# Designed miniproteins, single chains, continued (3): the designs that were tried, part 63

Each design is a single chain, and the fold is of that chain. pLDDT is the mean over its residues in the fold that is shown.

## One batch from the design tools (miniprotein)

Design m10310
Fold by ESMFold2-Fast:
Structure m10310 (fold): chain A 55 residues (1-55)
Amino acid sequence: SLLERIAMRDLGLSEEQLREARRLLEEGHSNREIAERLGLSVPQVSGLRRALEAE
């Protein structure tokens, strides 16, 4: 999917990180909470949220 391409190539997420981050975003967690839980940066999580909102 386009989301997988953006997450893995542009944002540097693994497939596992993408799957877990998407779940946490759907559950209403903040960008900071997701970043801290998954070892990602806040910009990475913010970029993923924007990509999801664009679908």
Scores: mean pLDDT 79

Design m10311
Fold by ESMFold2-Fast:
Structure m10311 (fold): chain A 71 residues (1-71)
Amino acid sequence: LRERAEEAVRLTEEAVRAALAGDLARAEELDRRAIELLRELAEEDREMALETLAEMRAVVEARREELEAAL
């Protein structure tokens, strides 16, 4: 269970990295896989799924701020 949560966050980090590199197709593929894992987590443990979603969002928000700071 925890391993799936860690994988979802890792895939989100890779998706953001791909997006920042301009590889939007790869970013979309990785994001879809992360969301699929999140859905599986929600079926088994809603609380852990919500925690994982919050971590995934934090990754995205941190990189968004980096882009704004680069301007």
Scores: mean pLDDT 78

Design m10312
Fold by ESMFold2-Fast:
Structure m10312 (fold): chain A 87 residues (1-87)
Amino acid sequence: MRSEAFRYEAEAGAYEVAGAVYTVLKDYEKAKEYFEKAAEYARRAVEAGGDREVLATALRRLAEAYEKAGDLEEARRAREEAEEVAA
C-alpha cells in the first residue's frame, strides 16, 4: 500500500510540473490534459492510502487549468471536489 501510494503521488507531481510548464507557455489545452492526469494519479494515491492533501492540491490546480481553458463548469466541479477532499 505505502509503496503504491508513493508511486502514484510521484506520478501526480510529475504531471503537475508538466501542466505548470504548459500554463506558462499559455498552451491551456495541454496544461488541462496534464492536470487531469495529475488528478487521476492523485485519486489513485488516496485509494492506495496516500495523502488526501495531494489530491486536494491536484484538484485545485486542475480547476485553475479548466478556468484558463474556458471550461467553467468543470472548474467549478473540481473546486467543489477539492474542498470536500480537504474537509
Scores: mean pLDDT 84

Design m10313
Fold by ESMFold2-Fast:
Structure m10313 (fold): chain A 79 residues (1-79)
Amino acid sequence: GSVDDAEVNTGIALIIAAVEKAIMKSTNTPVKLKITNAETGEVVAELDENGNVTIHGRVEGDFILERTIGDKTEKKLFK
């Protein structure tokens, strides 16, 4: 994506992680998020089951949001 897309996507990743952390706290259900670059397969952001948010780099271009709640995993492609 453009330079602006990378900044926006990085901000979105942080917001999604914060929202999921809040949901996990309210429902007492472990939630894991993984944001992966769709082209390279590199993990660019994570939320672990302990509520720790780690940003490994900028979310550039298309990305895949992988969300795991309990034993269920959902994947969404963002362009």
Scores: mean pLDDT 70

Design m10314
Fold by ESMFold2-Fast:
Structure m10314 (fold): chain A 65 residues (1-65)
Amino acid sequence: SAAREAAGYIYLVGVAVETGKAEVRMEDGKAVITGRDLSEEDRRRIEEAKRWAEELGLEVEVIEE
């Protein structure tokens, strides 16, 4: 469902902004989160957000640089 996927995307963006170290992009119907200098807490929050978005039907990939 597009509405559920949009909700997942909004949630991911919110978490990324909260960390101050990550950005979210849509790529081929998949959300790609790119983070830099992430702490253990940042990684945990992103992992949790990924899980929630995936339950809403959105595929999520996490990239750390």
Scores: mean pLDDT 83

Design m10315
Fold by ESMFold2-Fast:
Structure m10315 (fold): chain A 84 residues (1-84)
Amino acid sequence: SEVEKILDEVVDEFNNDPSVSPQERNSVITLRNEVKKYLSEGLSIEEALEKGVEKTLARPDAVPDAIEEAREKILKRLKEAGLI
């Protein structure tokens, strides 16, 4: 899916940035996995992203700033691709 490619590419951006901590990378990977899960359950792109963010932020190991930055990057790329 084009949506899943965007999610994977955003994760790759964080993984390839040496200024990003392992904890921040883990939060972004978790966000991708949660969003993919909700997409597979038949939620809309926007609903899957919202629920994925909510579930990732609820984790005790969450890095909120990294989750917010990843959400903004995902939304921008989805809009540029005409998917939302």
Scores: mean pLDDT 90

Design m10316
Fold by ESMFold2-Fast:
Structure m10316 (fold): chain A 81 residues (1-81)
Amino acid sequence: SAAEEKLQRLITLANAGDVKEALRLAREMVEEGLLEETIKALDQAIFSVRSQLELGSLSKDKAERIIRALEAERERIRKLL
């Protein structure tokens, strides 16, 4: 589905460290009314980035910045529910 494609794209962007594009996509999903799906996508992206940090494929500094930005956006969207 289109929502599943957007979810996978958001995870890919977050893993690449493209926080700006990941947040832009999250905002587009919210504008489409996909609030719960966007929160799910952000949760999966955060989990993926944390997993990469544990495996040593991302620096701690980069991973923490990505996670912080995604968690802030998740909390913003949660308040709209």
Scores: mean pLDDT 86

Design m10317
Fold by ESMFold2-Fast:
Parts: sequence; C-alpha cells; structure tokens
Structure m10317 (fold): chain A 68 residues (1-68)
Amino acid sequence: MVSELELAKAMGLITAGVLKLALEKAGKEEEAKELFEKTYERLEAAKTPEEVKEVRTEAVEEADKILK
C-alpha cells in the first residue's frame, strides 16, 4: 500500500491539476503551465505530509493571485 506521504503527494498533484485546468479555462494558459510545473517539483521534493499541505495551500493562493 502507498505511504501516507505518497497519498498526500497524489492528492497534491490532483489539486495542482485542477488549478491548471481552472487557469487554462480563464485564458491564463502560460501561468497555468508555470504554476503546475513549480508545484509538481515542490511536491516531488516534499519529505513530509505537512510539507505537501503547505505546497497545496501556496498553489491555491498563487492561482487566486493569477486570476486577479
């Protein structure tokens, strides 16, 4: 079975994917790609579920800023 960290990273990647789709639909295609790539790299580097939660939260905040 997957570890708690691996499950957290999978949920983080789902969040990143949803944000990318939302930004692309808003016409922010390049920003969507950059945010997704940055978030993916940070999720891969995360060593704890707590770090994954921080990455997810920051990705949502950055997406909100891009949509303004």
Scores: mean pLDDT 83

Design m10318
Fold by ESMFold2-Fast:
Parts: structure tokens; sequence; C-alpha cells
Structure m10318 (fold): chain A 83 residues (1-83)
């Protein structure tokens, strides 16, 4: 069905954009912005997406940079489960 096919491709492309924006925010020291962008990327990706582990690792790094070690460890463990 065309709507599902277009939706899946559009969501994955948009998730890649948010992943890129999150990485740019990290480089600028905007860890709150990076977290928001990575969370949007995760929301857009299907559960079986090979991009999920990468986004989760970047989300963990953003939380670690904020000093939230507990959340950083949580997302790092989730990324390892999917790898």
Amino acid sequence: VSEEELDAEVREALALIYLTLGKQAMEKGDYDGAIKDYEKAIELLPEDSPLRPEVLRNLAEAYRKKGDTEKAEHYEQEAERLA
C-alpha cells in the first residue's frame, strides 16, 4: 500500500535529518537540543531499524555530557541490545 511505503521512507529520511541535527547540536555544546533531536529520531525509526543503535548511543553521550550518568547508561545498554 502506497501510504505505508511513503510513510516508512519519509520517516527514515526525517530520522536521519534529526540524527544529523543532534550531532551538530552536540558539537556546539547544545546537549538539550541534541537530546530533543535524538528523541525525535528514535520516535520516527521503526523498531527493527539498523539506525536505532546509533541514535541510542548518541543519546547516551548527550546525557553523559549533561552529567546524567543514569540515563546515559540506560540508553547505552539499549543500543547494545539492538547491535
Scores: mean pLDDT 80

Design m10319
Fold by ESMFold2-Fast:
Structure m10319 (fold): chain A 62 residues (1-62)
Amino acid sequence: MSKEELEAEAKKLFDEYVKLAQNGAPLEERIKTLEKLAEVLAKIDPEGAAYVKSVIDELKKR
């Protein structure tokens, strides 16, 4: 995928996560979306990917 395609996919996954969080979706579903976002970000923004993984780890502690 091109960088533009990866950025578009990351934006789409972020918007999906925001909707899930606002609608009170189950933690499992929110974590799954964040995992997909982290995978896409790892290719274009490793620091952003690391941050998202930290959020996933924090959610899993609950």
Scores: mean pLDDT 81

Design m10320
Fold by ESMFold2-Fast:
Structure m10320 (fold): chain A 59 residues (1-59)
Amino acid sequence: TDAEALAQAEARGQEAMEKIKKYKEAKEKGEDPSKVVGEELAKAVERSEEADKQREEER
């Protein structure tokens, strides 16, 4: 049902946010973020940050 798919997407979003927090903490500590949140997520966060910067400039 659509409601369950939406709830799962929201849960996934919250999990991603927590992992992003861990990524930032690892970066602050000088640790390898890829080791904490995985290579795929670390790259996705970097890409997201770059896209966010471009979005602000295109505003």
Scores: mean pLDDT 72

Design m10321
Fold by ESMFold2-Fast:
Structure m10321 (fold): chain A 80 residues (1-80)
Amino acid sequence: MEVTEEDVEKLRKEAEELVEKGEKASPEEKPAVIEELEELRKKIIEMAKKAKEQGKYELAEELELLAESVKKAIESFKKE
């Protein structure tokens, strides 16, 4: 599958929606949101790897930055 800018935007939107869900989540709901964010981060990392294999280094860099952003959100929610 060819990695596209549309794939990056879709993953970014999913990350933004999950982060917002996490911010609004009760303490009882946060573990489930953290799990969803961890699964999304895995998908982003895998997509970044595929982009690199396709020679799309700029898209891979955008995906790696998105994965780092998701990691920081996970760490923030775990500190609460």
Scores: mean pLDDT 83

Design m10322
Fold by ESMFold2-Fast:
Structure m10322 (fold): chain A 56 residues (1-56)
Amino acid sequence: MTPEEVAEKVRQLLLEMGYSPEVAEHAARAAKVSVTAGLPEDVAIQAAIELGKILE
């Protein structure tokens, strides 16, 4: 996936789980940065979900 696709996937997952749009956007941006920095997509997605849980 591209970094943009990873960000969109994270945003949709967190919204589907009932998190606020603000939290979903922050987590999506974090996942995009992580993938751009060379982290594996699965690791970046998991870390972003954990970040979403911390922010709420």
Scores: mean pLDDT 80

Design m10323
Fold by ESMFold2-Fast:
Structure m10323 (fold): chain A 68 residues (1-68)
Amino acid sequence: MELKEEMLKKSIEEQIGEILRLIGEIIELELQLEKEEDEEKKKELEKRLEELKEKLKIAKEALAQAPA
């Protein structure tokens, strides 16, 4: 099964660190996308951005299920 060994088994601190890294990468790509003038390169950056946003969503969901 997916996620069990990667995200869910990590400590809360590690999960937060992963989320922060993903946010940083998303911000970097958004800045690159905003200043990119080539339409085809924009599409590639947009696809990478969507992939990272999906990973962030999964990571945030895992953190939201943190032990209470």
Scores: mean pLDDT 74

Design m10324
Fold by ESMFold2-Fast:
Structure m10324 (fold): chain A 64 residues (1-64)
Amino acid sequence: GPPPAVPATPVAREIGRILREIGDKWNEFLRKLGELNKLKKEGMSQEEVEERLEELAKELGFKK
């Protein structure tokens, strides 16, 4: 077990951290989608929007 002088990280807390990271990645994806939608409305081409969306999906681990 963990030493008395060092706080233990229980498995439940580690699972909670992982779930939080997943939620944070999803929120980041939605934020960046909003930015891309704004750029599209400002005159960015559909092709450029699609390329950036694919890069974003790869960056966040939704595509490899």
Scores: mean pLDDT 69

Design m10325
Fold by ESMFold2-Fast:
Structure m10325 (fold): chain A 90 residues (1-90)
Amino acid sequence: AKPSEDEILLAMLELQAGVLVTTAKNMSKEEFREYLERIVERVEEFSKVASEETLREAVEYVIEAVRKAGEIAGEEELAEEAVKRLEEIA
């Protein structure tokens, strides 16, 4: 069967979170902050179309990725601020 629209959107969000983790070491503080803002905005958009259960799974995945990226970038404080915003969406 073809993936559902929600499954495609979730996969795209997971890909963006994975790119954040992969590229975090090479990001400046400003680039890291901008990427966190973008991913939070993407989750907010996803929340408008996703089921509550799928949204919870997406938020949990993105929170884990954001925390890992914060450790890699040395910007754990910025990562924690983004996590708090993500927790408010779910």
Scores: mean pLDDT 81

Design m10326
Fold by ESMFold2-Fast:
Structure m10326 (fold): chain A 66 residues (1-66)
Amino acid sequence: SKDIENFLAEVDKLVEAIKKGDEKGALQAGKNAGKYLDKVKATHGEQTAQKLLLDALQRAAAAAEE
């Protein structure tokens, strides 16, 4: 799905920005990911959106510890 692909692309940008200490880039990628997550919830349902969100939060937390 394009909505899932777009969400994952923004999460990848968020993770890279966190690893690089790019606070502005991380904030922007997080906002964009949130917009696509809302679309995923509408098109694929709440359970799919929740799984993607939990994985994204875990990836972001791991990146912040590097």
Scores: mean pLDDT 87

Design m10327
Fold by ESMFold2-Fast:
Structure m10327 (fold): chain A 60 residues (1-60)
Amino acid sequence: GMKIARAVKDYTGRSGGELSFKEGDLLEILEELDDRVVLARNVATGEEGLVPKEYIEIIE
């Protein structure tokens, strides 16, 4: 199945390629790039971008 995470706090992307999201948003993990950053897609909006792991909790 898809690897899903939930945002645990709001984040506004600060550079090109970063995803913006709100607390409670569901994110599909597309690729784990390193220990701090994933490439993810916001399930509700379909937008893709880089996400700091500290802002999300992986649930599936």
Scores: mean pLDDT 82

Design m10328
Fold by ESMFold2-Fast:
Structure m10328 (fold): chain A 70 residues (1-70)
Amino acid sequence: MEEEKRLKEAQLELYRTALEVIERDRKHGDLRSAARALAAVLGRPMRNVTDEEAEKLIEELKKKYEELKK
């Protein structure tokens, strides 16, 4: 139904916006803020974030976005 398409589009917009915010925060050196946004979108709690963990989470979010886009 049309509503299912709208929900998918809304979720794509959410992931896209989250990726933009995350990249912005990372460039400002606020890796913790970026990690919290990632954890919220992916449904995972994150207490401490290393650069490696943050990069991994960002790539995971990108993969989810591309998968949903299909």
Scores: mean pLDDT 69

Design m10329
Fold by ESMFold2-Fast:
Structure m10329 (fold): chain A 60 residues (1-60)
Amino acid sequence: SPTLEELYRQAREKAKRGDLEGAKEYLKKIIELQQPTWSKEDIENNATSGAKILQKEAEA
């Protein structure tokens, strides 16, 4: 399995390229590893917000 650092790297690369769905997929995997008790809905919502934040950071 990829490390947390590798998953974060992939999420940032996807977001930088405008692939928000790809960024969200990697962020979901990070959240699942760090917050195993979270609901699928909470993971989805947090990954969606995180992908948008990474995209804004890449545009700055």
Scores: mean pLDDT 82

Design m10330
Fold by ESMFold2-Fast:
Structure m10330 (fold): chain A 76 residues (1-76)
Amino acid sequence: ADEHLRLGAVYANQGDYETAIEHARKALELDPNNALAWTVLGEAYRGLGKDEEARRYYEKALELDPSNELAKENLA
């Protein structure tokens, strides 16, 4: 699987949100339609207290993958 996306999720869970954003952005450089990478950006920005940016990234993830339960949960 995509190593940048996996590392992004790990760093977000550890509270290293800036590093999580870097890895998610690298995944998006390879595939801008990667819904999971948009979800990782949403999680990282929410962790940083940037709720408006986080919401936009979750909305983008759902636009690309409407079955994304994590993005739906964070928008509810």
Scores: mean pLDDT 75

Design m10331
Fold by ESMFold2-Fast:
Structure m10331 (fold): chain A 89 residues (1-89)
Amino acid sequence: SLPEFLKKLIEEMKKNNMTGEEFFDRIYKELGLPRRKLGAYLYELLKNGYISPAFKEAIDLGLVDQETLDRYEKEAIELLNKLSEEAKK
């Protein structure tokens, strides 16, 4: 599933000491999704540990405004940077 695939990539990238932006770009290339959708999915996964079907449907149907999607991408990258820094300890 997408959440399990993302978790596997996150675990693998922690071992490679990548920045959050490099990490995001790697996942973006693997999935081929628009960056905004990827950012939203990563945001929910990193915050909740899963991607709810209702959340995914709202993103896919364009029910979430662009400002909120941009915020999700920013926060997802910040969370990935934090995971990368924690992995260096």
Scores: mean pLDDT 78

Design m10332
Fold by ESMFold2-Fast:
Structure m10332 (fold): chain A 76 residues (1-76)
Amino acid sequence: HMEEQKKIREEANKLLEEGKQALADGDYERAVTLFEEAVKLDPSNAEAYRLLAIAYRLLGDEEKAEEWQKKADSLS
């Protein structure tokens, strides 16, 4: 039924996993880039916005973190 949407979701999930590894490695800038790419592929994925908020918080950007958290909350 939704083969194209499944493919996009799989690619977005791959980006989220790579971003999570970047967070674990302390590379918060790379994590932000990967999560932003995931959001571009699947803008309805609340997890990606939540992870962006975490990455920005770790970068010390509380204002950006709060903006992304609000986006995540609006989808869930």
Scores: mean pLDDT 82

Design m10333
Fold by ESMFold2-Fast:
Structure m10333 (fold): chain A 85 residues (1-85)
Amino acid sequence: MKEELLEKLRKAIEEARSEETVEALVAAGVPEEEARRLAEELARRLEELRKELEKGADPEEVKRRALEAVGEFQRRAAEAIAAAR
């Protein structure tokens, strides 16, 4: 399970840093600067969790914290969209 979770975290980090993620947020109404900031913050949080998992952290705890980080990202993106409307 550790290797599977590590690969999922690597993929999620790559996805968060992709131009497609930033473009999707901008299309939804997030200003480009804020979209890039939110995406990079998510990527940094996931990278920290990946490093903790590599150091022997519990995979279930890391998965729970990763879902929390994604949820926070989604909530902040929704707030930015609401503020722009």
Scores: mean pLDDT 82

Design m10334
Fold by ESMFold2-Fast:
Structure m10334 (fold): chain A 59 residues (1-59)
Amino acid sequence: MSKEQLQERLEELKKRVQENAEKLTVDEGEEITLKLLEAEEALKNGNLKEAQKLLEELE
């Protein structure tokens, strides 16, 4: 995936998490948030493979 495609996927996952926030436990919400932050950081650092893996784990 390109950096632009991964960024779009990250935004889509953030939206899904926000829509399902009330269904998540505190622990589940924290784990998902941390993985989203790790994916965003990997994307900023140009580590597209790691960003893709983290985003796939959240789906």
Scores: mean pLDDT 77

Design m10335
Fold by ESMFold2-Fast:
Structure m10335 (fold): chain A 94 residues (1-94)
Amino acid sequence: KEEAKLKISEVVDEAMVKLRELHKQGKSIEEMKKVAREALDEVEKIALEAGLDPETVQKIRDEALKKIDNAKSLEELIEALYDFRIKVTEALDA
């Protein structure tokens, strides 16, 4: 579970770096949302492989996806990914 937390942090950190790069390049919010959604998919795989309950993973992912879809800025996308990472990490400790 600790190894899974490290992998999840790496995926989320990489996504945040990509979001900042896209923002600096003047890319659209929709292009940034695509990167955020891809990060959710990778974290879901890691969490499921680590033995986290599928129902719990789906609930956390759906909440994060809703925040990403409603995001209007880079800051809101980063906040959504940060919150998602915290919730998945807490669930792995349960």
Scores: mean pLDDT 85

Design m10336
Fold by ESMFold2-Fast:
Structure m10336 (fold): chain A 80 residues (1-80)
Amino acid sequence: SMREELLRQAERAGIEEIDRLVAGESIGAVLDRLAQNAEKNPETLGIYGAAAEAARRVWEGESAEKAKERLRRRTEELRG
């Protein structure tokens, strides 16, 4: 469905932002982009919120791979 594709795109964008954080971008810039993307479509709010939490955890010392895997699992739950 269009909704499922939109949620998959939001997941990919969230993972890309985590990779940008690992590549040296600021946590503030990453969180701002995630928030701006969430505002474009309310259906994606849950996924971008989960991505923001994942980014904060990576910034606080969690492994990026573990954070990305947890984001993927959370996204599957939110898709139903």
Scores: mean pLDDT 84

Design m10337
Fold by ESMFold2-Fast:
Structure m10337 (fold): chain A 56 residues (1-56)
Amino acid sequence: MEENIERAAEALHSVGGLPREAAREAARAMVEGDTERAAEIARKAGSQVGAQLAGA
């Protein structure tokens, strides 16, 4: 299962542009079957990145 999480996390990071930490958490939630939590984690990560860019 860890390998599946790492592969999904790498795809979410590289293709989705999510931070590595957020991608890993979202991948774990998906593997656990919590698609809603995975989507929420991805959205929160995107919002935080946007806020950081707006502040720079």
Scores: mean pLDDT 70

Design m10338
Fold by ESMFold2-Fast:
Order: structure tokens, then sequence, then C-alpha cells
Structure m10338 (fold): chain A 56 residues (1-56)
């Protein structure tokens, strides 16, 4: 379904942004940017979970 495909895309994007955020957070000069990417990734991940629960 479209919902399942969209949820999978959100999961993928969320994971990528969280990973990038984690990497940047290890560098004090990039910590603020890393926090933003991590938060964006977490939000996308949660949206993906919500859509998957709805599709189930």
Amino acid sequence: TQTLLQANELYSQGFSLRSLGDALLKDPSQAEQGKKYYQQGDELYKQGQALLAQAS
C-alpha cells in the first residue's frame, strides 16, 4: 500500500538523519547542527512508526 511505502521511506530518512546527527554530535564544533539532524531524524522515525501502526 501507499501507506506502507511511505512509512518505509520515513524510516529510511529518519535512520540516515539520526546517524548523521550522532556523527556530528561527537564534534563539539558541529554539536548544534548534529542535534538538529538527530531531532529531525527522530521525528521522521516516529511518523513512520505511526503510519505502520495505522496500516496494520
Scores: mean pLDDT 82

Design m10339
Fold by ESMFold2-Fast:
Structure m10339 (fold): chain A 84 residues (1-84)
Amino acid sequence: MEEELQRAGEEAIRAVEDAINELKKLLSDPNATKEELKRKILQLSFLVAVLEALRPYLSPEGQARADELVKEAKELIKKAEEKL
């Protein structure tokens, strides 16, 4: 169980990284629609919540990375919401 939760946490880290990169791409795309931005904001918000829930099962290195990603994601979401 613990090993499965640790793997899930590591997958959540990768998913949040990917979602951050996708939202950054949308923010730099002048053709991005408000609907696309809303969808990606919601997706990243869900992934952040999952990562926060799985944080206790991560290694200390993983927890530090998760904290960094959560901070970056929240700042990026705020910036994206300013375009709505």
Scores: mean pLDDT 86

Design m10340
Fold by ESMFold2-Fast:
Structure m10340 (fold): chain A 68 residues (1-68)
Amino acid sequence: SSRFEEILELMRRLTRAVKEKNEEEVERLIEEAREKGLEALLDILEGSEESNEAMNRAIDKLIEERKK
């Protein structure tokens, strides 16, 4: 399905951005996930101890903006 393909593509891009420590790209991809209604994906990433600080900061910013 198109939704499944979007999830896989987003996961691949996000994994690359995290490995490259590209905070701006991570933030952009997380915003895209939010707009597409993939918020459950954000919850999984937030709980990951293996994620780098750039990814965690981008996630925290988007979660905080969402609460406002």
Scores: mean pLDDT 64

Design m10341
Fold by ESMFold2-Fast:
Structure m10341 (fold): chain A 70 residues (1-70)
Amino acid sequence: SEELRKEAVRLEILIGLYRIAISASELVKERAKPSKAEEINAEEDKAIEELRREIERLEEELRRLEEELK
């Protein structure tokens, strides 16, 4: 259905946004001052882990929708 296709597109956009957020966190780690690198890396690694879990959840939801669209 058209509604399921629109929801699939919405999920793809959300996954893309979370991937951008991971890239932003990785950039923060890269630009961290040496004196604060360990602290910043720990905080950003936690954020990246949470974002990766959300991406996995959304990708599983998208996969289910794609099966329904067949």
Scores: mean pLDDT 86

Design m10342
Fold by ESMFold2-Fast:
Structure m10342 (fold): chain A 81 residues (1-81)
Amino acid sequence: GKVEELVGELLRAMGDILEAELKLKQGDYEGAIRLAERALEAAKRAKELAEELGDEKMKEIAEKYIEEAKELIKKAKEGLK
């Protein structure tokens, strides 16, 4: 159901954020961007699902992952300059 989909998208966002952070630390800026963009997509889906469910706490968690993914994309792009 939607709850299982929400949890799945949140777990994907978290995993991709952690892997993007590792890639950024390793100097793999292109890999970090790819993973952070994937995390952003998952976090946005999680936010939509949380809104449909009326779950304000899960929506807040999804919004935090959205902001973290955006910051990782920004940092990785700066690393390519």
Scores: mean pLDDT 90

Design m10343
Fold by ESMFold2-Fast:
Structure m10343 (fold): chain A 106 residues (1-106)
Amino acid sequence: VELSIRNEVDALWALGIAASYIKQGKYDEAIKLLEAVIKNFPEFEARAYLLLGQAYFKQGKYEEAVKWYEKAIELNPNNKTAWRLLAEAYRKLGDEEKAKQYEEKA
């Protein structure tokens, strides 16, 4: 499927489709959609970074997941979900100390 992301409605649809692809294990397709959202729609960039982190997390790529969750937090430090997901990723990496610190921010 070719998706043309030309406006904010298309960006929202792309985020929804990417989330669906992640649930289906279609991580490469999800990542391509999320990269397009990030390039063209700064207002959705933080949400796209969270979905990128989730795609990497589900692949067992926890170090990459951390990078994207940290970018989401840089854009929106009040995002409780991002802090919780970052804590979960650090737990998977065996860093219980950082996991506890970030959970307290969620």
Scores: mean pLDDT 82

Design m10344
Fold by ESMFold2-Fast:
Structure m10344 (fold): chain A 79 residues (1-79)
Amino acid sequence: DLLRRAAELSDLEREVLDVLGERGPLSAREIAELLGQSQATVSRALRRLEALGVVERRRGRTDLYSLSPEAVELARTPG
């Protein structure tokens, strides 16, 4: 269950999901700029989220990341 896995996510991983839900698809650099984090830190978070199946990677000249359909509901704030 993605909800159970989301409870164990770091604050950064949750912020990445939120930004991707609002703005995606985004590169690691764009996410880093939006969150005020280093690209290395964001790239590590993206690898973990991709491994969890909550983020999808689009291969291209620049790799772009977006939420999986299942993860869209996790990134939305109720309200």
Scores: mean pLDDT 74

Design m10345
Fold by ESMFold2-Fast:
Formats: sequence, C-alpha cells, structure tokens
Structure m10345 (fold): chain A 61 residues (1-61)
Amino acid sequence: SEAEELARKGAEAYDAGDYATAAEYYRKASELYSQDPSPLSQILAAILDQEAKEAEAKAKA
C-alpha cells in the first residue's frame, strides 16, 4: 500500500541519518493508516506518529 511504501521510505531516510525526511514520510504514512478504521491500521498509525515525533526531535538535536 502507499502507507507501507511511505513507512519504508521513512525508515530508509532514518537509517541514512536524514531525520527530517524520515519524520515527513512517517507523518504521511501515519495519516494514511489513520484513514482505515481497522484495529491494525490504527495501531500502525499510532506507532508511526510516535516514530515521526522521535525523528523530528533528532532532526534538530
């Protein structure tokens, strides 16, 4: 899915040390998962939102 691909791009950016780009991709993936009311998608949205916050904090650390 598009959300899964965005989450993957976020992880790739994070591994490369590009935390700002990682945060943006994680945010977009979280938004897409949040549109699906299934329990799994809601859990993934929450996890990716948390990962985006951590990446954003690291971007300016």
Scores: mean pLDDT 85

